# Designed miniproteins, single chains, continued (3): the designs that were tried, part 111

Each design is a single chain, and the fold is of that chain. pLDDT is the mean over its residues in the fold that is shown.

## One batch from the design tools (miniprotein)

Design m11852
Fold by ESMFold2-Fast:
Structure m11852 (fold): chain A 87 residues (1-87)
Amino acid sequence: SVEDLIEETLATLEELAKEYEEQGNYETARALRNLVKTLREVAATQSPEAARSYAITYLGIAAAEYRKQGDYETAERLEALREKLLA
């Protein structure tokens, strides 16, 4: 279901944030946790479908920003999550 897909995406983003925090990349970890918080709020106040649309948009923007900064690994991980939401 769309709801299960969103919950899986949120869990993956939270695990990714923990990985970056353990690597000492607190800025990226914080950005990912802020994204999780925003997506949970959209899911709670609107619908799972709205949360999916927001996740697709936010992951796209974030991935593009990381690519622009030369962080291809983070960009590719976020793009993979976005592709799962589009499937």
Scores: mean pLDDT 86

Design m11853
Fold by ESMFold2-Fast:
Structure m11853 (fold): chain A 95 residues (1-95)
Amino acid sequence: PLRPLTKEEVEEMLKQLEEEVEELRRAIEEGKLDERSKELARALIEFFEAVKNGDEEAAEEARRRAVELASELGEEEAELAARTLEMIREIIEKA
């Protein structure tokens, strides 16, 4: 069994996550991503913002879109995307 994360650990994870989301926004603006990666990055950003704002409908739509985009790369990528989005949700909700 994993020990529960402390509030301080969760707050640090949220800070790191916010920095990563800002990097994704910058990568989109600088045209460093291919079309598929850009769509996936947008879906991840939309999911992060929706969860942070408590918008459950927008979060579910963004999650569905991200998993569908990842599934075009492969089944393992789709599973990784789903797990990553769930981790993002948990970090935001526990912060």
Scores: mean pLDDT 79

Design m11854
Fold by ESMFold2-Fast:
Order: sequence, then C-alpha cells, then structure tokens
Structure m11854 (fold): chain A 62 residues (1-62)
Amino acid sequence: SKGLELLVATAEEIAKTVSEEMRARIAALIAAVKADPGNVDKLLALTQAINEAERERQRREA
C-alpha cells in the first residue's frame, strides 16, 4: 500500500541518522513489516521505532 511504502521509506531515511543499534532494530522491523504488511503489531513496533529514532535525531540537532 502507499502508506506502507511511505512508512518504510521514512524508516530507511531515519535509520541513516541514528545509532548502529537503532539502525539494526529499524532494519529488522522493516523486514518484519514487509513479510507481513497486515500485521498491526509489527506496524506499531516499526512506528514506535521511527518515533524513538526521530527523538534521538532531534536531541542531536537541538
């Protein structure tokens, strides 16, 4: 879906700007969501990881 494609693209961009541990976690969650895009728990986990990554980025840029 278009929403899933945008979420994955956003996650991939943010992953470039965060710690190695967070990048690995985001990559695993992207793979999980791509394998089962209808799984709400996986989508929520990816969204939460993106929010954490964005918070880390904002702390660095503040």
Scores: mean pLDDT 80

Design m11855
Fold by ESMFold2-Fast:
Structure m11855 (fold): chain A 117 residues (1-117)
Amino acid sequence: STQQQLQELIQQATEHLQEALRLLDEALALIDEHRQEVPPSAARHAAEAASLARQALGYLQQGDLAKAIEYVEEALRHVSKAAELARTHPEIQRLLQEARDHLQTALDHLRQALELS
């Protein structure tokens, strides 16, 4: 049913947002450890992406798909900038790129969910 498909898409988006947050937290820990190799702006953008992704999860819990999408789109902008700034440290850049991929997949699922709602 349409309702079943909607619930499955929201669940998949939630799982991808949670994985993106795990990867962002791991990247932030490595940025702190390697602060001499990565500019402080990378940490700021990664932290903002994590904050926005957490807010998107909150909106999903409230059933506000449109706001969840808006917050994930903004999180994607920040994680993309963080990955660019972290280019001098391949492991940190890889974690940020993986977080970006999970955020993009979450966004795709949320957009499909919105079309069904």
Scores: mean pLDDT 92

Design m11856
Fold by ESMFold2-Fast:
Structure m11856 (fold): chain A 85 residues (1-85)
Amino acid sequence: KEEEKRRFLEELRRGSELANQLHNEIQQMEKNGYGLDNIENWIRQRQDEAAKKEAETHSMAWSVVAAMYGIELGIIKIIKENEEK
């Protein structure tokens, strides 16, 4: 059904848009002088929210957002490890 296909594509697009928004928000926080620990805590809270929304709605968009938060947390971990050495 064309409506079902359109809704599926809309969900995929929304997920990508939310991921881009996350990236921009992190960049702005860094430019405004927020420390890496503050950014990490902010992302963890948002990831928990996205995971809850995914469980409640079964939305692919929220699943993508949760995965993106996980990727960002992984990047932060790598940065911290490099700073430690």
Scores: mean pLDDT 73

Design m11857
Fold by ESMFold2-Fast:
Parts: structure tokens; C-alpha cells; sequence
Structure m11857 (fold): chain A 60 residues (1-60)
């Protein structure tokens, strides 16, 4: 449903932000982890294109 999809999107966005901040703090880039989260967000948008905004777009 829509509300479940929105909750999932917010959770994934929070995880992505936390990962980016952790990477910045450690001077490290975990490209695989970032790509995995972005792909999950993209899949959610593919199922629910009405969801607002996209954080990042990364093609498989």
C-alpha cells in the first residue's frame, strides 16, 4: 500500500544518509553498500512511481 511504501522509503533514505555520514567520518567510501541502498530505493519507485523525490539514481 501507499503508506507502507512511504514508510519503507523513509527508512531506506535514513539508512543511506547514515551510511554517507559514516563514510565521510571515516574517510572511506563503501560503494557497494551505497549502491545496494540506492537500488532498493529505485525498485520501490518502480513499484510506486507516485512516491515523492529520488535521493540518487544508480543503474544496475
Amino acid sequence: SMSAAQAQLRQLEQQLEALILENARKGKIDTDAIKALVQQIEQLYAQHPELPGAVFRVEP
Scores: mean pLDDT 73

Design m11858
Fold by ESMFold2-Fast:
Structure m11858 (fold): chain A 85 residues (1-85)
Amino acid sequence: SDQQRQEMLGLLYQLFLLLSFHPNNKELLLEKMDEFVERAGTVSPELKELAEELREQLKKVLDNPSDLDAFQALLEAGGRILDFI
């Protein structure tokens, strides 16, 4: 539904804003990412798979925050979700 799309878009933007302003708060970022995956699963199995891929890329960025290639992969995973919704 349009409401579900707006909600998912808002959560995705909130995650990237949080990463931009609080990049060292791994616990909070992973908690918000887990909330996004759970919410995505209530929309569709396909969206859940895309959200789980985003979570995998986020973990890589948090493990090595100076790795530009890992950050690029995270942005590409987020872009795939934006294109889907």
Scores: mean pLDDT 83

Design m11859
Fold by ESMFold2-Fast:
Structure m11859 (fold): chain A 87 residues (1-87)
Amino acid sequence: DVAAAREEFLALADRAAARLRELFARDPNPTVEQIAEVARALGLSPEAAERAAREAVEISRELNATPEEQIAIAATVIAGALLEERR
């Protein structure tokens, strides 16, 4: 069900965004390792967390993203990875 998958994705993205906002409040320029730690805390495997964190950082760099946009990008990437691992 596409609607159910969308709702699950949005809920995961909201949880990831909340944790990432806490990270960015402590460190305005978080490392890939710090973002990967948030992803691991949310339930990603260490390898998937590192891939998601690295992807989010690269996308943010390409888009010259603001901190709030960086949070949204990382939350989206992490949520997508979490949804994929739950299958």
Scores: mean pLDDT 86

Design m11860
Fold by ESMFold2-Fast:
Structure m11860 (fold): chain A 77 residues (1-77)
Amino acid sequence: MLEELLEKLEEAVRKKDSHGVMRYGREIALLLKKQGKEQEAFEVLDKGIQASLAVAAGNIEEARKLVEEIKEIVRKA
């Protein structure tokens, strides 16, 4: 379920788990693509990669911002 994956994505950012951020972002994107929302899927994947890199760099504020953008995309999709 998308809501559960968004919660796991937020938790991964809180735990500073870069790999988890990438994993859950990718899983959200895959579900959107399966629903025929290809543009939203690509945007989520791109932001998930950026959020994972931000976590790896210690930039948690940027990662949180990117996760909020992912949540907005999912809400509108």
Scores: mean pLDDT 87

Design m11861
Fold by ESMFold2-Fast:
Structure m11861 (fold): chain A 87 residues (1-87)
Amino acid sequence: PVPSVEEMKEEAERLYKEIEELIEKAKTASPSEQQQLLREVLLKMAELSELRELAIKRGDEELAEYLEKVIKRVGEMVAEMLELMES
């Protein structure tokens, strides 16, 4: 079954929170642990991208725009994480 708009939004919010928690863990993690956490973040970003593609396919421009904003914010957090890992 295809998820509802509310279900997709709830899933995006859950993924965002999980990504936020992983990035916080990275701040005190070893370099090898940071690499593993980054992989987990990238997998969750892929899930957010799949939700956005579903919204586009369904013609829900408002949901697609919402998901695009979430993905953009996650991208900013990932940039911060990558800067931490370069140190």
Scores: mean pLDDT 84

Design m11862
Fold by ESMFold2-Fast:
Structure m11862 (fold): chain A 76 residues (1-76)
Amino acid sequence: SALAAQAEQQEAEQIAKLKELLRKGASAKELLEAFKKALDVATQQAIAIGDYSEKELEEARKKLMEKFEAMLKALE
């Protein structure tokens, strides 16, 4: 539930930022690469803190990546 709430908040923030960057002329490809990089950094930080297993983080990362790709395609 805490993870779900955090994911929803981050999703809303990402959508808002994504719309702003697209409005400023960023490409979908650039936004996807930037998100992947940010997600990699966040994953490394979570592993370093030790709050989650690496397997759980990889699974969550994959799901977030798929969701972000779907959002980008919807916004085109």
Scores: mean pLDDT 74

Design m11863
Fold by ESMFold2-Fast:
Structure m11863 (fold): chain A 73 residues (1-73)
Amino acid sequence: SHMDEAIRRLAERLGLSPEEAERVKAEFDELNKKILDRIKETFEKDSSREAVVKAIADALIEIGDFLDRVFAR
């Protein structure tokens, strides 16, 4: 997937060990599932442009928080 490729490249650039890369990937896979489930629920409840934009913005913030945690390791 595009996200698996992104995590692989990030791990390579950060010089993570294989074990650290696997942990980061597992955490990102769980975050990605949560984000997709929430976006899907939002679309089912409110498909307005405003709700969609907010869901995407919230997802970007959560991805940013994830990256901050990865850099702190």
Scores: mean pLDDT 76

Design m11864
Fold by ESMFold2-Fast:
Structure m11864 (fold): chain A 68 residues (1-68)
Amino acid sequence: SRATQLVARRYGPRALALAERALELARQGKLDEASELLVQAGMPRPETVEEAIELAERKIAEVRELLR
């Protein structure tokens, strides 16, 4: 929706940066650090490294689509 695109434009760059950093940390096995960044990006707290990677990739894809 237009409202979703406006929210993504205003907050998307921060959410994208948080999700990209969370992905890097999750790939390093740093679950706690990745989880904190994912929660700040509006995602649920992951229980595993694999879940953290999936959530980060999903958020990155979502924000990139909304910012196009």
Scores: mean pLDDT 80

Design m11865
Fold by ESMFold2-Fast:
Structure m11865 (fold): chain A 67 residues (1-67)
Amino acid sequence: MLSKEEVEERLRTANEKEIQELAQQLAQDMIANASDPEKRALMLEQVRILQKRMEELGIKQLVITTK
């Protein structure tokens, strides 16, 4: 699982495709750790960072698969 700092660094230089890939990874991590409140709280923080970056770049939606 990525740290908050690693997510912020990756998003600093990320293009739309890389943001999509990061969103997919976070979605999978949330599903895998749904029963762990501590990990869930950390993942929600990462989702907030991702959403802020998407807003800055004008990205309103991503395609996410829950395989």
Scores: mean pLDDT 72

Design m11866
Fold by ESMFold2-Fast:
Structure m11866 (fold): chain A 100 residues (1-100)
Amino acid sequence: MEKTRENAEKYLKLGEEKLKRGDYGGAIYYYVTAGDLYYGSGDYKSAAESYLKAAEINLSLGNNLGAGSNYYQAADALEKDGNLEEAKKLKEKAKELYEK
């Protein structure tokens, strides 16, 4: 899925540029979009990494609901990648964030 992966890489770069400028909302949006595009291309490892970048920004902003959602998205991608133990840990972390 070359085209979708190339689009994912472009959005990942846009997220990095937004983060560098202190546009945290823009960074989150582009990292989630990159994650969705990587996931659609079957690149589940890169999808998980992109969602984790969005989760870390949300966590730094105190947005526990947003962070939890992004950790859950990363966990689903890791399950598809066969990384079941790490996926379980991220789902538990997401649950804890929803309970805060």
Scores: mean pLDDT 87

Design m11867
Fold by ESMFold2-Fast:
Structure m11867 (fold): chain A 56 residues (1-56)
Amino acid sequence: GPDLKKILEVAKKYGIDPETALRAAALITNKGLSNKEIAEKYGISEGVARAIRKAL
């Protein structure tokens, strides 16, 4: 399952809202959205979206 601690560490490292990071992780897991689509939806960088994906 998703490593919630790693997802929260990504949120802290990049200064994004923890709820946003958890919602992004859920959309990656459940809907297969790309890093670009997640980045555009939440106003975060593709690098942050990639870091969230790696935490899964």
Scores: mean pLDDT 81

Design m11868
Fold by ESMFold2-Fast:
Order: structure tokens, then C-alpha cells, then sequence
Structure m11868 (fold): chain A 75 residues (1-75)
């Protein structure tokens, strides 16, 4: 379900990034919308941008990619 996916991504972003909970939730919504459209290139682009900005570690970005792929396969 969209709400469960958004919450799971937001929780991971909050724990593994420098983002505030509010920013993490907003970004999780953008990522969730991209997953629902099947736009994994957008998801990868967002995660790569966060790693370059120092907001996410490469390891956290890989965890998010795996999570996004699992949810995409269920849609």
C-alpha cells in the first residue's frame, strides 16, 4: 500500500540521512510516486543526488534502492 511504502522509506531516510523527519516524508512521497509510475531511473537519480550532497551514505542509498525495487515488484 502507498502509505506503508511512504512510511517505510521516510523512516529509513530519517534514520540514515541528515534530513529532518518532515523533509524525509516529503522526499519519501516523491520516491513513492516514482516507484508507482515504474520510473526507477528517477529513484536512482534522486538517491545519487542525495549521496553527492552528503545527505545519504552509498550504503543507505543501496538499501533504499533494494526497498524501492521490492515495492515496484509488488505493484
Amino acid sequence: MKDEMTKEIADLLTRRSTLSPDSARELAQVITDAIERGDMDMVDSILDQLVRAGVLSPEAAEELRKLARRHAERL
Scores: mean pLDDT 81

Design m11869
Fold by ESMFold2-Fast:
Structure m11869 (fold): chain A 83 residues (1-83)
Amino acid sequence: MQKEVSREVAIDILEVAARIAEEWGDTVAAARSLFGVGELYFELGELEKAIEYLERALRLFREAGSPDIPRAEEALKRTKEAL
């Protein structure tokens, strides 16, 4: 039976995943992990941290030329509107 994972534990896992991806030069994987952290902080009501991680993810998506750029921009806008 799958137990519910704390959002805080999920954030820790994704932060480790982002660091590993950055070390291996996988910019898109790093950006996706940071995007996930930003969304989890948004759900926790930690809006300023959510913005910081979403901005980092967006920078990496732009660096990689990822098709995820519009999604990251929309997430960042929605998070700023919730602040």
Scores: mean pLDDT 82

Design m11870
Fold by ESMFold2-Fast:
Structure m11870 (fold): chain A 61 residues (1-61)
Amino acid sequence: LSPAQRALLARLDALLARARAQRAPPEVVEQIEGLRRQVLEDPSRLAAVEAAARLLEAELA
């Protein structure tokens, strides 16, 4: 994995832990898991995944 992919995966793992701690709806957990798959499967989408992660981070703040 590229350094950018590893950094974003770490960020998404932290976000997933936060969502679970807050008992977020299953749809939110699924969304984060989907973003993790996109990082692994399609590196061309890293900017889009980062934007989506930022919105979810704001929502779970």
Scores: mean pLDDT 83

Design m11871
Fold by ESMFold2-Fast:
Structure m11871 (fold): chain A 91 residues (1-91)
Amino acid sequence: MEIDAKELLSLLNSDKEGLIKEFGEQAETVIKVVEELAKDRDTITYEELLDAVSKALGLSRGQAEALLLAIFSAPTVKGISEGNRLLALAT
C-alpha cells in the first residue's frame, strides 16, 4: 500500500515539537527518515517506511511498528486524515 511521502512529512512537521517532547530522539529520527524518502519519491510503501525506521533506530520490525502506531495515535497526527489512514493501515 502506498503512502504520499510529502503529505506524511507535512503531517509529522505540523507538530514536530510535540512529537519530540513525547517520543524524544525517536520522533526526530522518524521525521528525518521520512524527509530522506520524500526527497527521491512522491510515494512510499508502509513496508519501506517500517524498514527504514527499523534500520535508522536499530529496532526490530515489531518495535518500529509499535513506535509508528504510537506516533500516528498522537492527538495532533490522529486528528489529520492522512494520520488516521496510516493508523488504520497499521492496525
Scores: mean pLDDT 74

Design m11872
Fold by ESMFold2-Fast:
Structure m11872 (fold): chain A 73 residues (1-73)
Amino acid sequence: LPGGRKWSKDEQEYLEKALRLMQQSPNVDQGIQNILNVSKEAEKKGHFEASKYLRKIADQIRQTRKDVELQRS
């Protein structure tokens, strides 16, 4: 994982949930939305570092999608 950060058990559960939902998502947009939903849930529980990491992943996926679309325009 980026930065080799030591995650708490609760933070690991949120990260694993997000990855599982992304893998089970029928399309990229739904996958991004599911990651963002888990990020918001983690933030509400005070797991700010896990929330930030999940948002960063979602942003990276979205940016890659947008870059592919911009190459056509």
Scores: mean pLDDT 75

Design m11873
Fold by ESMFold2-Fast:
Structure m11873 (fold): chain A 72 residues (1-72)
Amino acid sequence: MEHLEEGERAFRRGDFEAAVRHYEAAIAAKPSPELRYRALRLLIAAYRMLGRDEEAERVEKELRELGEKEGL
């Protein structure tokens, strides 16, 4: 949870590299499916802002698979 909040603060100030690090840390903490889904959505947005489209597409695939499995 803390990492998601820190990532969102970084994103709002335009520090997308820091946002990516915080969202990845949130995912690595093995959160609930709902928090993982939220972190993946935010990570996609941060990658897109950085122009890292290939990484964003990889995360989008993971998000779709998680959403289908968990009904999110």
Scores: mean pLDDT 80

Design m11874
Fold by ESMFold2-Fast:
Structure m11874 (fold): chain A 68 residues (1-68)
Amino acid sequence: SSEEKEKEERLLEQVELLEYLAQQNADDPALVGALIGTMERIRASMTNPEAKAKIDAKIAAMRARAAA
């Protein structure tokens, strides 16, 4: 439905903001971890597998940057 699509778009926009905040605070591992945790909760609330895959890729990239 259009309502589901609009909710998905808002959640993906929120994920992009969380990714941006994590990049701006790369020196704060506790905050980065909390932001990743929030992304995982958003992912869990979604039903569209394509949107979930997009969030999974962002989480993986953030974890890879934190491990480097």
Scores: mean pLDDT 84

Design m11875
Fold by ESMFold2-Fast:
Structure m11875 (fold): chain A 68 residues (1-68)
Amino acid sequence: SRDALLQQARDLYQQGQRALDAGDVETAQRLFGQAAGLASRAAGASDDQVREDVEEARRWALERGRLL
């Protein structure tokens, strides 16, 4: 269900944030990417948009990890 996808996305975002806080940028990129993909699917996005949202979330995590 949409609610189940959103809950899973929230859990993955929390895990990704913990990975960033620990300095594990590679794990954070994976987790934020997975979370963004699930959130985009829950919103009814196209496969192309889901792919773009995943790549954007992965880039965001990488940039944040390098700056902090």
Scores: mean pLDDT 85

Design m11876
Fold by ESMFold2-Fast:
Structure m11876 (fold): chain A 55 residues (1-55)
Amino acid sequence: MKEIEERTEELRAVGNKVIEIQIRRDPSLKDDLDNWQKQQELNLKSIAEIMKERA
């Protein structure tokens, strides 16, 4: 279970880094990327819950 939480945190950090780079190149995408990041967080949380039940 702890390993799944660590992997989820790593994926979140990588995602945030990619979003930051894209916003630096095209700031007009910031609002769309913020909404995308929020959606991704919900999806990752859902997946983590399912994985915890199986593990």
Scores: mean pLDDT 71

Design m11877
Fold by ESMFold2-Fast:
Parts: C-alpha cells; sequence; structure tokens
Structure m11877 (fold): chain A 60 residues (1-60)
C-alpha cells in the first residue's frame, strides 16, 4: 500500500539520508502514489529523520 511505501521511505530516510529520501520520493511520485506536493514535503522532511518519520505517518 501507499502507506507502507511511505513508512518504508521514512525509514530509508532515517538510515540512508538525503539521497535515499530523494530516490524514494521520486519513485513514489513517478508511480502515482504521491502527488508532487507530497513528494516535495517528504524530500524536505527527510533531511531530518524525525521530521521525515512524522511526515510519512501524516501521509499514511
Amino acid sequence: SAAEMLRNAAASAAAGGGAAVRAGAHELQKSGYLTPEQAARLREAGRDPAAGAAEAERLA
């Protein structure tokens, strides 16, 4: 589900940093699971692992 993918993206952000966040957000947007606005918020939040996790939970 999109919610599971978003939680996985948040976990990847916490573990892998900005590059992992950008790659995950891009693929989710490309696949239609995220709007451009949601993907942009995830990329921005993912620079801070705590904020990234909170944003993914909000989107789920």
Scores: mean pLDDT 66

Design m11878
Fold by ESMFold2-Fast:
Structure m11878 (fold): chain A 68 residues (1-68)
Amino acid sequence: QPVPDTEENVKKLIEMLKSKDPEKQREALYNTTGITNPEYLKKLLEEATKSEDPVAQLLAQNGLQSLA
């Protein structure tokens, strides 16, 4: 389901990214497509770049480049 652009949902996505579970990290990244606030999106993508999953890290880097 699409995640609305709210502080509560951003918190939950950050928690998923910090869980160190690659499946949850990828799910969180897909849900960032619903986030329209560039500050929240940047914060989420920066957390995802700290992932040990190479796929999540690559997706986060590409997302950050799109925001530049």
Scores: mean pLDDT 73

Design m11879
Fold by ESMFold2-Fast:
Structure m11879 (fold): chain A 71 residues (1-71)
Amino acid sequence: RDDVISLTNQLQQQLSQRGDDTRGNNVRQIVTSMVDNGDIISALVTMQTVADNSGISDISSQAQQLRDRIM
């Protein structure tokens, strides 16, 4: 869904702004692949995990809210 892709782009941008372009690009590729396969829950879990590990609480919170909407 567009919301998930938008959040993935935001996570990639925040990682790039922190000087981690490679991790940002890798996360975007992995999450986009999951979304393309229809695995939205795994995509959101992956984004939340990376955001938590990177200290990006805003993205982690948004991923959790999207997961709650699907449940």
Scores: mean pLDDT 78

Design m11880
Fold by ESMFold2-Fast:
Structure m11880 (fold): chain A 92 residues (1-92)
Amino acid sequence: SSERDAAMMEIMNLGSEAIKALREAKKLAEELGDEETVKEMEEMLRKVQEITREALIAAANGDREKVAELKEELERLKEEAVKIKERLQKEK
């Protein structure tokens, strides 16, 4: 269905954006020698992959409530990654 396909595309785009932000933050942490933040970014990357998978399954099943919940979790992880990146940039 077109609604399902649109939801899956939105989830894939949001997951991709979250992964990009986390990878950028991880790279900055590596450049600064911040091993603690590198590990945190790796953990968040794993979570983004798990949540994206769950959201795609929920979308395939037509579970709109679950899709909305998981999209909010992906957006929160993306925002947290951006905040960490901004913090690390100020340490340079």
Scores: mean pLDDT 86

Design m11881
Fold by ESMFold2-Fast:
Structure m11881 (fold): chain A 57 residues (1-57)
Amino acid sequence: MAQSQAVLQELAAKVAASDLPPEDRKKLSDLLDELQEKGASAQEIKEEMEKELEKIK
């Protein structure tokens, strides 16, 4: 369980530290929160976040 939480915190930190526009950072943060609320695994969250980042860039 600690490893899953670490992955989620790392993703949140990367979003916050990114040079992306505030609107795009907000979208990624909202997606992360939504996936956590749905009970998605850390791996599923990582894959969905990477997919969304690809669309934004």
Scores: mean pLDDT 74

Design m11882
Fold by ESMFold2-Fast:
Structure m11882 (fold): chain A 76 residues (1-76)
Amino acid sequence: ATLAERLAAARARVRDWAANVTLDDLTDEQLLAHAEEVAAAMLEQIRADPSVSEAQRAEAEAQAARELAEVRALLA
């Protein structure tokens, strides 16, 4: 799988999870904590893959940071 395919799969998973969660069931803190855990797990898989270049890892980390910032902004 390419980095783009892995990132797309990770985004789809987060999107599916978010779509199946009621806002009444989670606090903003719990939602953010879950998003951070998913991002960390995704980055760990990318870092563990020897076929992924350092540039691709840096891009994935930057993308995860942007997505977490968007989640934080939505919860503000």
Scores: mean pLDDT 69

Design m11883
Fold by ESMFold2-Fast:
Structure m11883 (fold): chain A 88 residues (1-88)
Amino acid sequence: SEERNELRIAADAAAKAISEMLGLKKGDPEDAVLNTKIENELRSLKSVEEIREYARKKAQELGVPEEKFDEIFEKHEAEYRAFVERLR
């Protein structure tokens, strides 16, 4: 179950980090479609490493520096981890 939780945390963090880097607006139909595409791509990945690498490559494509990407990713990972821990 811990491995499943880590995979969920990574996938949620990646989706939110990419959405933040793209400036996606909550409730916008075009942004909702793009977010769904990102979530579908992340669901095809089978490890935390693959998920983080996917998000890192998206950051590089968008010209986001690695340091900035790490800050954004770690923020979302920590927030979702805290949420998951509260459900235990």
Scores: mean pLDDT 79

Design m11884
Fold by ESMFold2-Fast:
Order: sequence, then structure tokens, then C-alpha cells
Structure m11884 (fold): chain A 65 residues (1-65)
Amino acid sequence: MKVKLELDNGNVSYATAAEVSWATGIPVSELKKGDVIELKGDKAVLKGKEYPVKLPNLNGKATVL
């Protein structure tokens, strides 16, 4: 499963669901096709639930493809 990362600094990249799970702390089982994760520095938000980010200072969004 691919995830599109669109960071606030303009960087766009693609990652696997496992890589995004590792970086954001969101379990892979919680990632569904079409989901959008908000990246807010020290936390990630998926469907109103907050997760502590393992890689700090990620700001932007990640879309599960």
C-alpha cells in the first residue's frame, strides 16, 4: 500500500504504509485506502485521533493510496 506525503515545506514523496506507520506511530491496521493523516509536528491525526510522531517536525498531510 502506497502513501503520498505532502509536507508543508513543499516536499512530495511516496512511502509504504509500514514506513508511515513507523514514522507517525499509527498502526498499519488503522491505515485504510483514501485516509488522510494530518502531520502536526509532534503528532499525527487520523479521523480525529492523535498519535505521537516518532520523527518530530513532520508538518503536512499523508494520503493512503
Scores: mean pLDDT 79

Design m11885
Fold by ESMFold2-Fast:
Structure m11885 (fold): chain A 63 residues (1-63)
Amino acid sequence: METARRDAEAGVAAGTAAAGAAALYEAGISNKQPELGRKYAQEAARAGTAEAAAEYARLASES
């Protein structure tokens, strides 16, 4: 049970980071800067944390 629970928690965290990366990419397109959006999305995905994804989203929005 404990191992399965930890695996599920890790999966949720990974999913959250991926969702953040996708949002960054879309934000880049909406701001007519798809290259920047892609760059920040890749960085967020690499970091693998929701906090990193949110921070990159703010940076992409400012660009």
Scores: mean pLDDT 60

Design m11886
Fold by ESMFold2-Fast:
Structure m11886 (fold): chain A 94 residues (1-94)
Amino acid sequence: SEVEKEIEQELEAVGEQLLRENPNASEEQVLEYLIANSSEPAAKIIKKRHEALEEVKKESESMTPEEFEKLRKEKQKEVEEFRKEVLKQEAEKR
């Protein structure tokens, strides 16, 4: 959809700007910059991806390799479903 294309182009533009202005930015600084300089739908997707990554990282130390792979796959699916829902809601507003 046009909405999906706009959000993708926005994320690319914001990412390029971040790399130009802050080439040595930490992971936390990158996250804050992306959220602050992105539209609400783009920021929601970024935030959900970060939350999923932090959940995987937190649980990884107590898991077997098989449990880790399963959790990673489940969290990746949750992020993709969330992304589709956000994009659908944004398209419905237009």
Scores: mean pLDDT 76

Design m11887
Fold by ESMFold2-Fast:
Structure m11887 (fold): chain A 55 residues (1-55)
Amino acid sequence: SALDQLSPEELALVVEAARRLTGASDAEARAGAEKSLQNGVSAATLVAVARELLR
């Protein structure tokens, strides 16, 4: 799965950021992250954006 590009800790961070930003469920946030990775967004970019949003 494209989500394997993220560590468990990085995936949790990205999911939490998406949930706070959009009110998405855990499953919806995971699906969104997977789609972003499949569409060429780097794992590093997703993690960096999530860290900034959770500041």
Scores: mean pLDDT 84

Design m11888
Fold by ESMFold2-Fast:
Structure m11888 (fold): chain A 67 residues (1-67)
Amino acid sequence: DLDALEARLAAGQPLSPEEVRRIKADKAGYDAVKELNKQIKENPAPTVTATGSYDGVTVTATVEVLP
């Protein structure tokens, strides 16, 4: 439950390194999806790839855009 982990982080509660990594991966994924949607709008192509990163965690997303 990502929302619960973010709430614990905001409250200053201790998180394991694995929990911190999951939060960072989710934020990196959000940035990747945001960039992907931007590229789809600005330059439609059969496939679009975008990468997001947050505090050293990197996520790459690829989507096939139907004609």
Scores: mean pLDDT 67

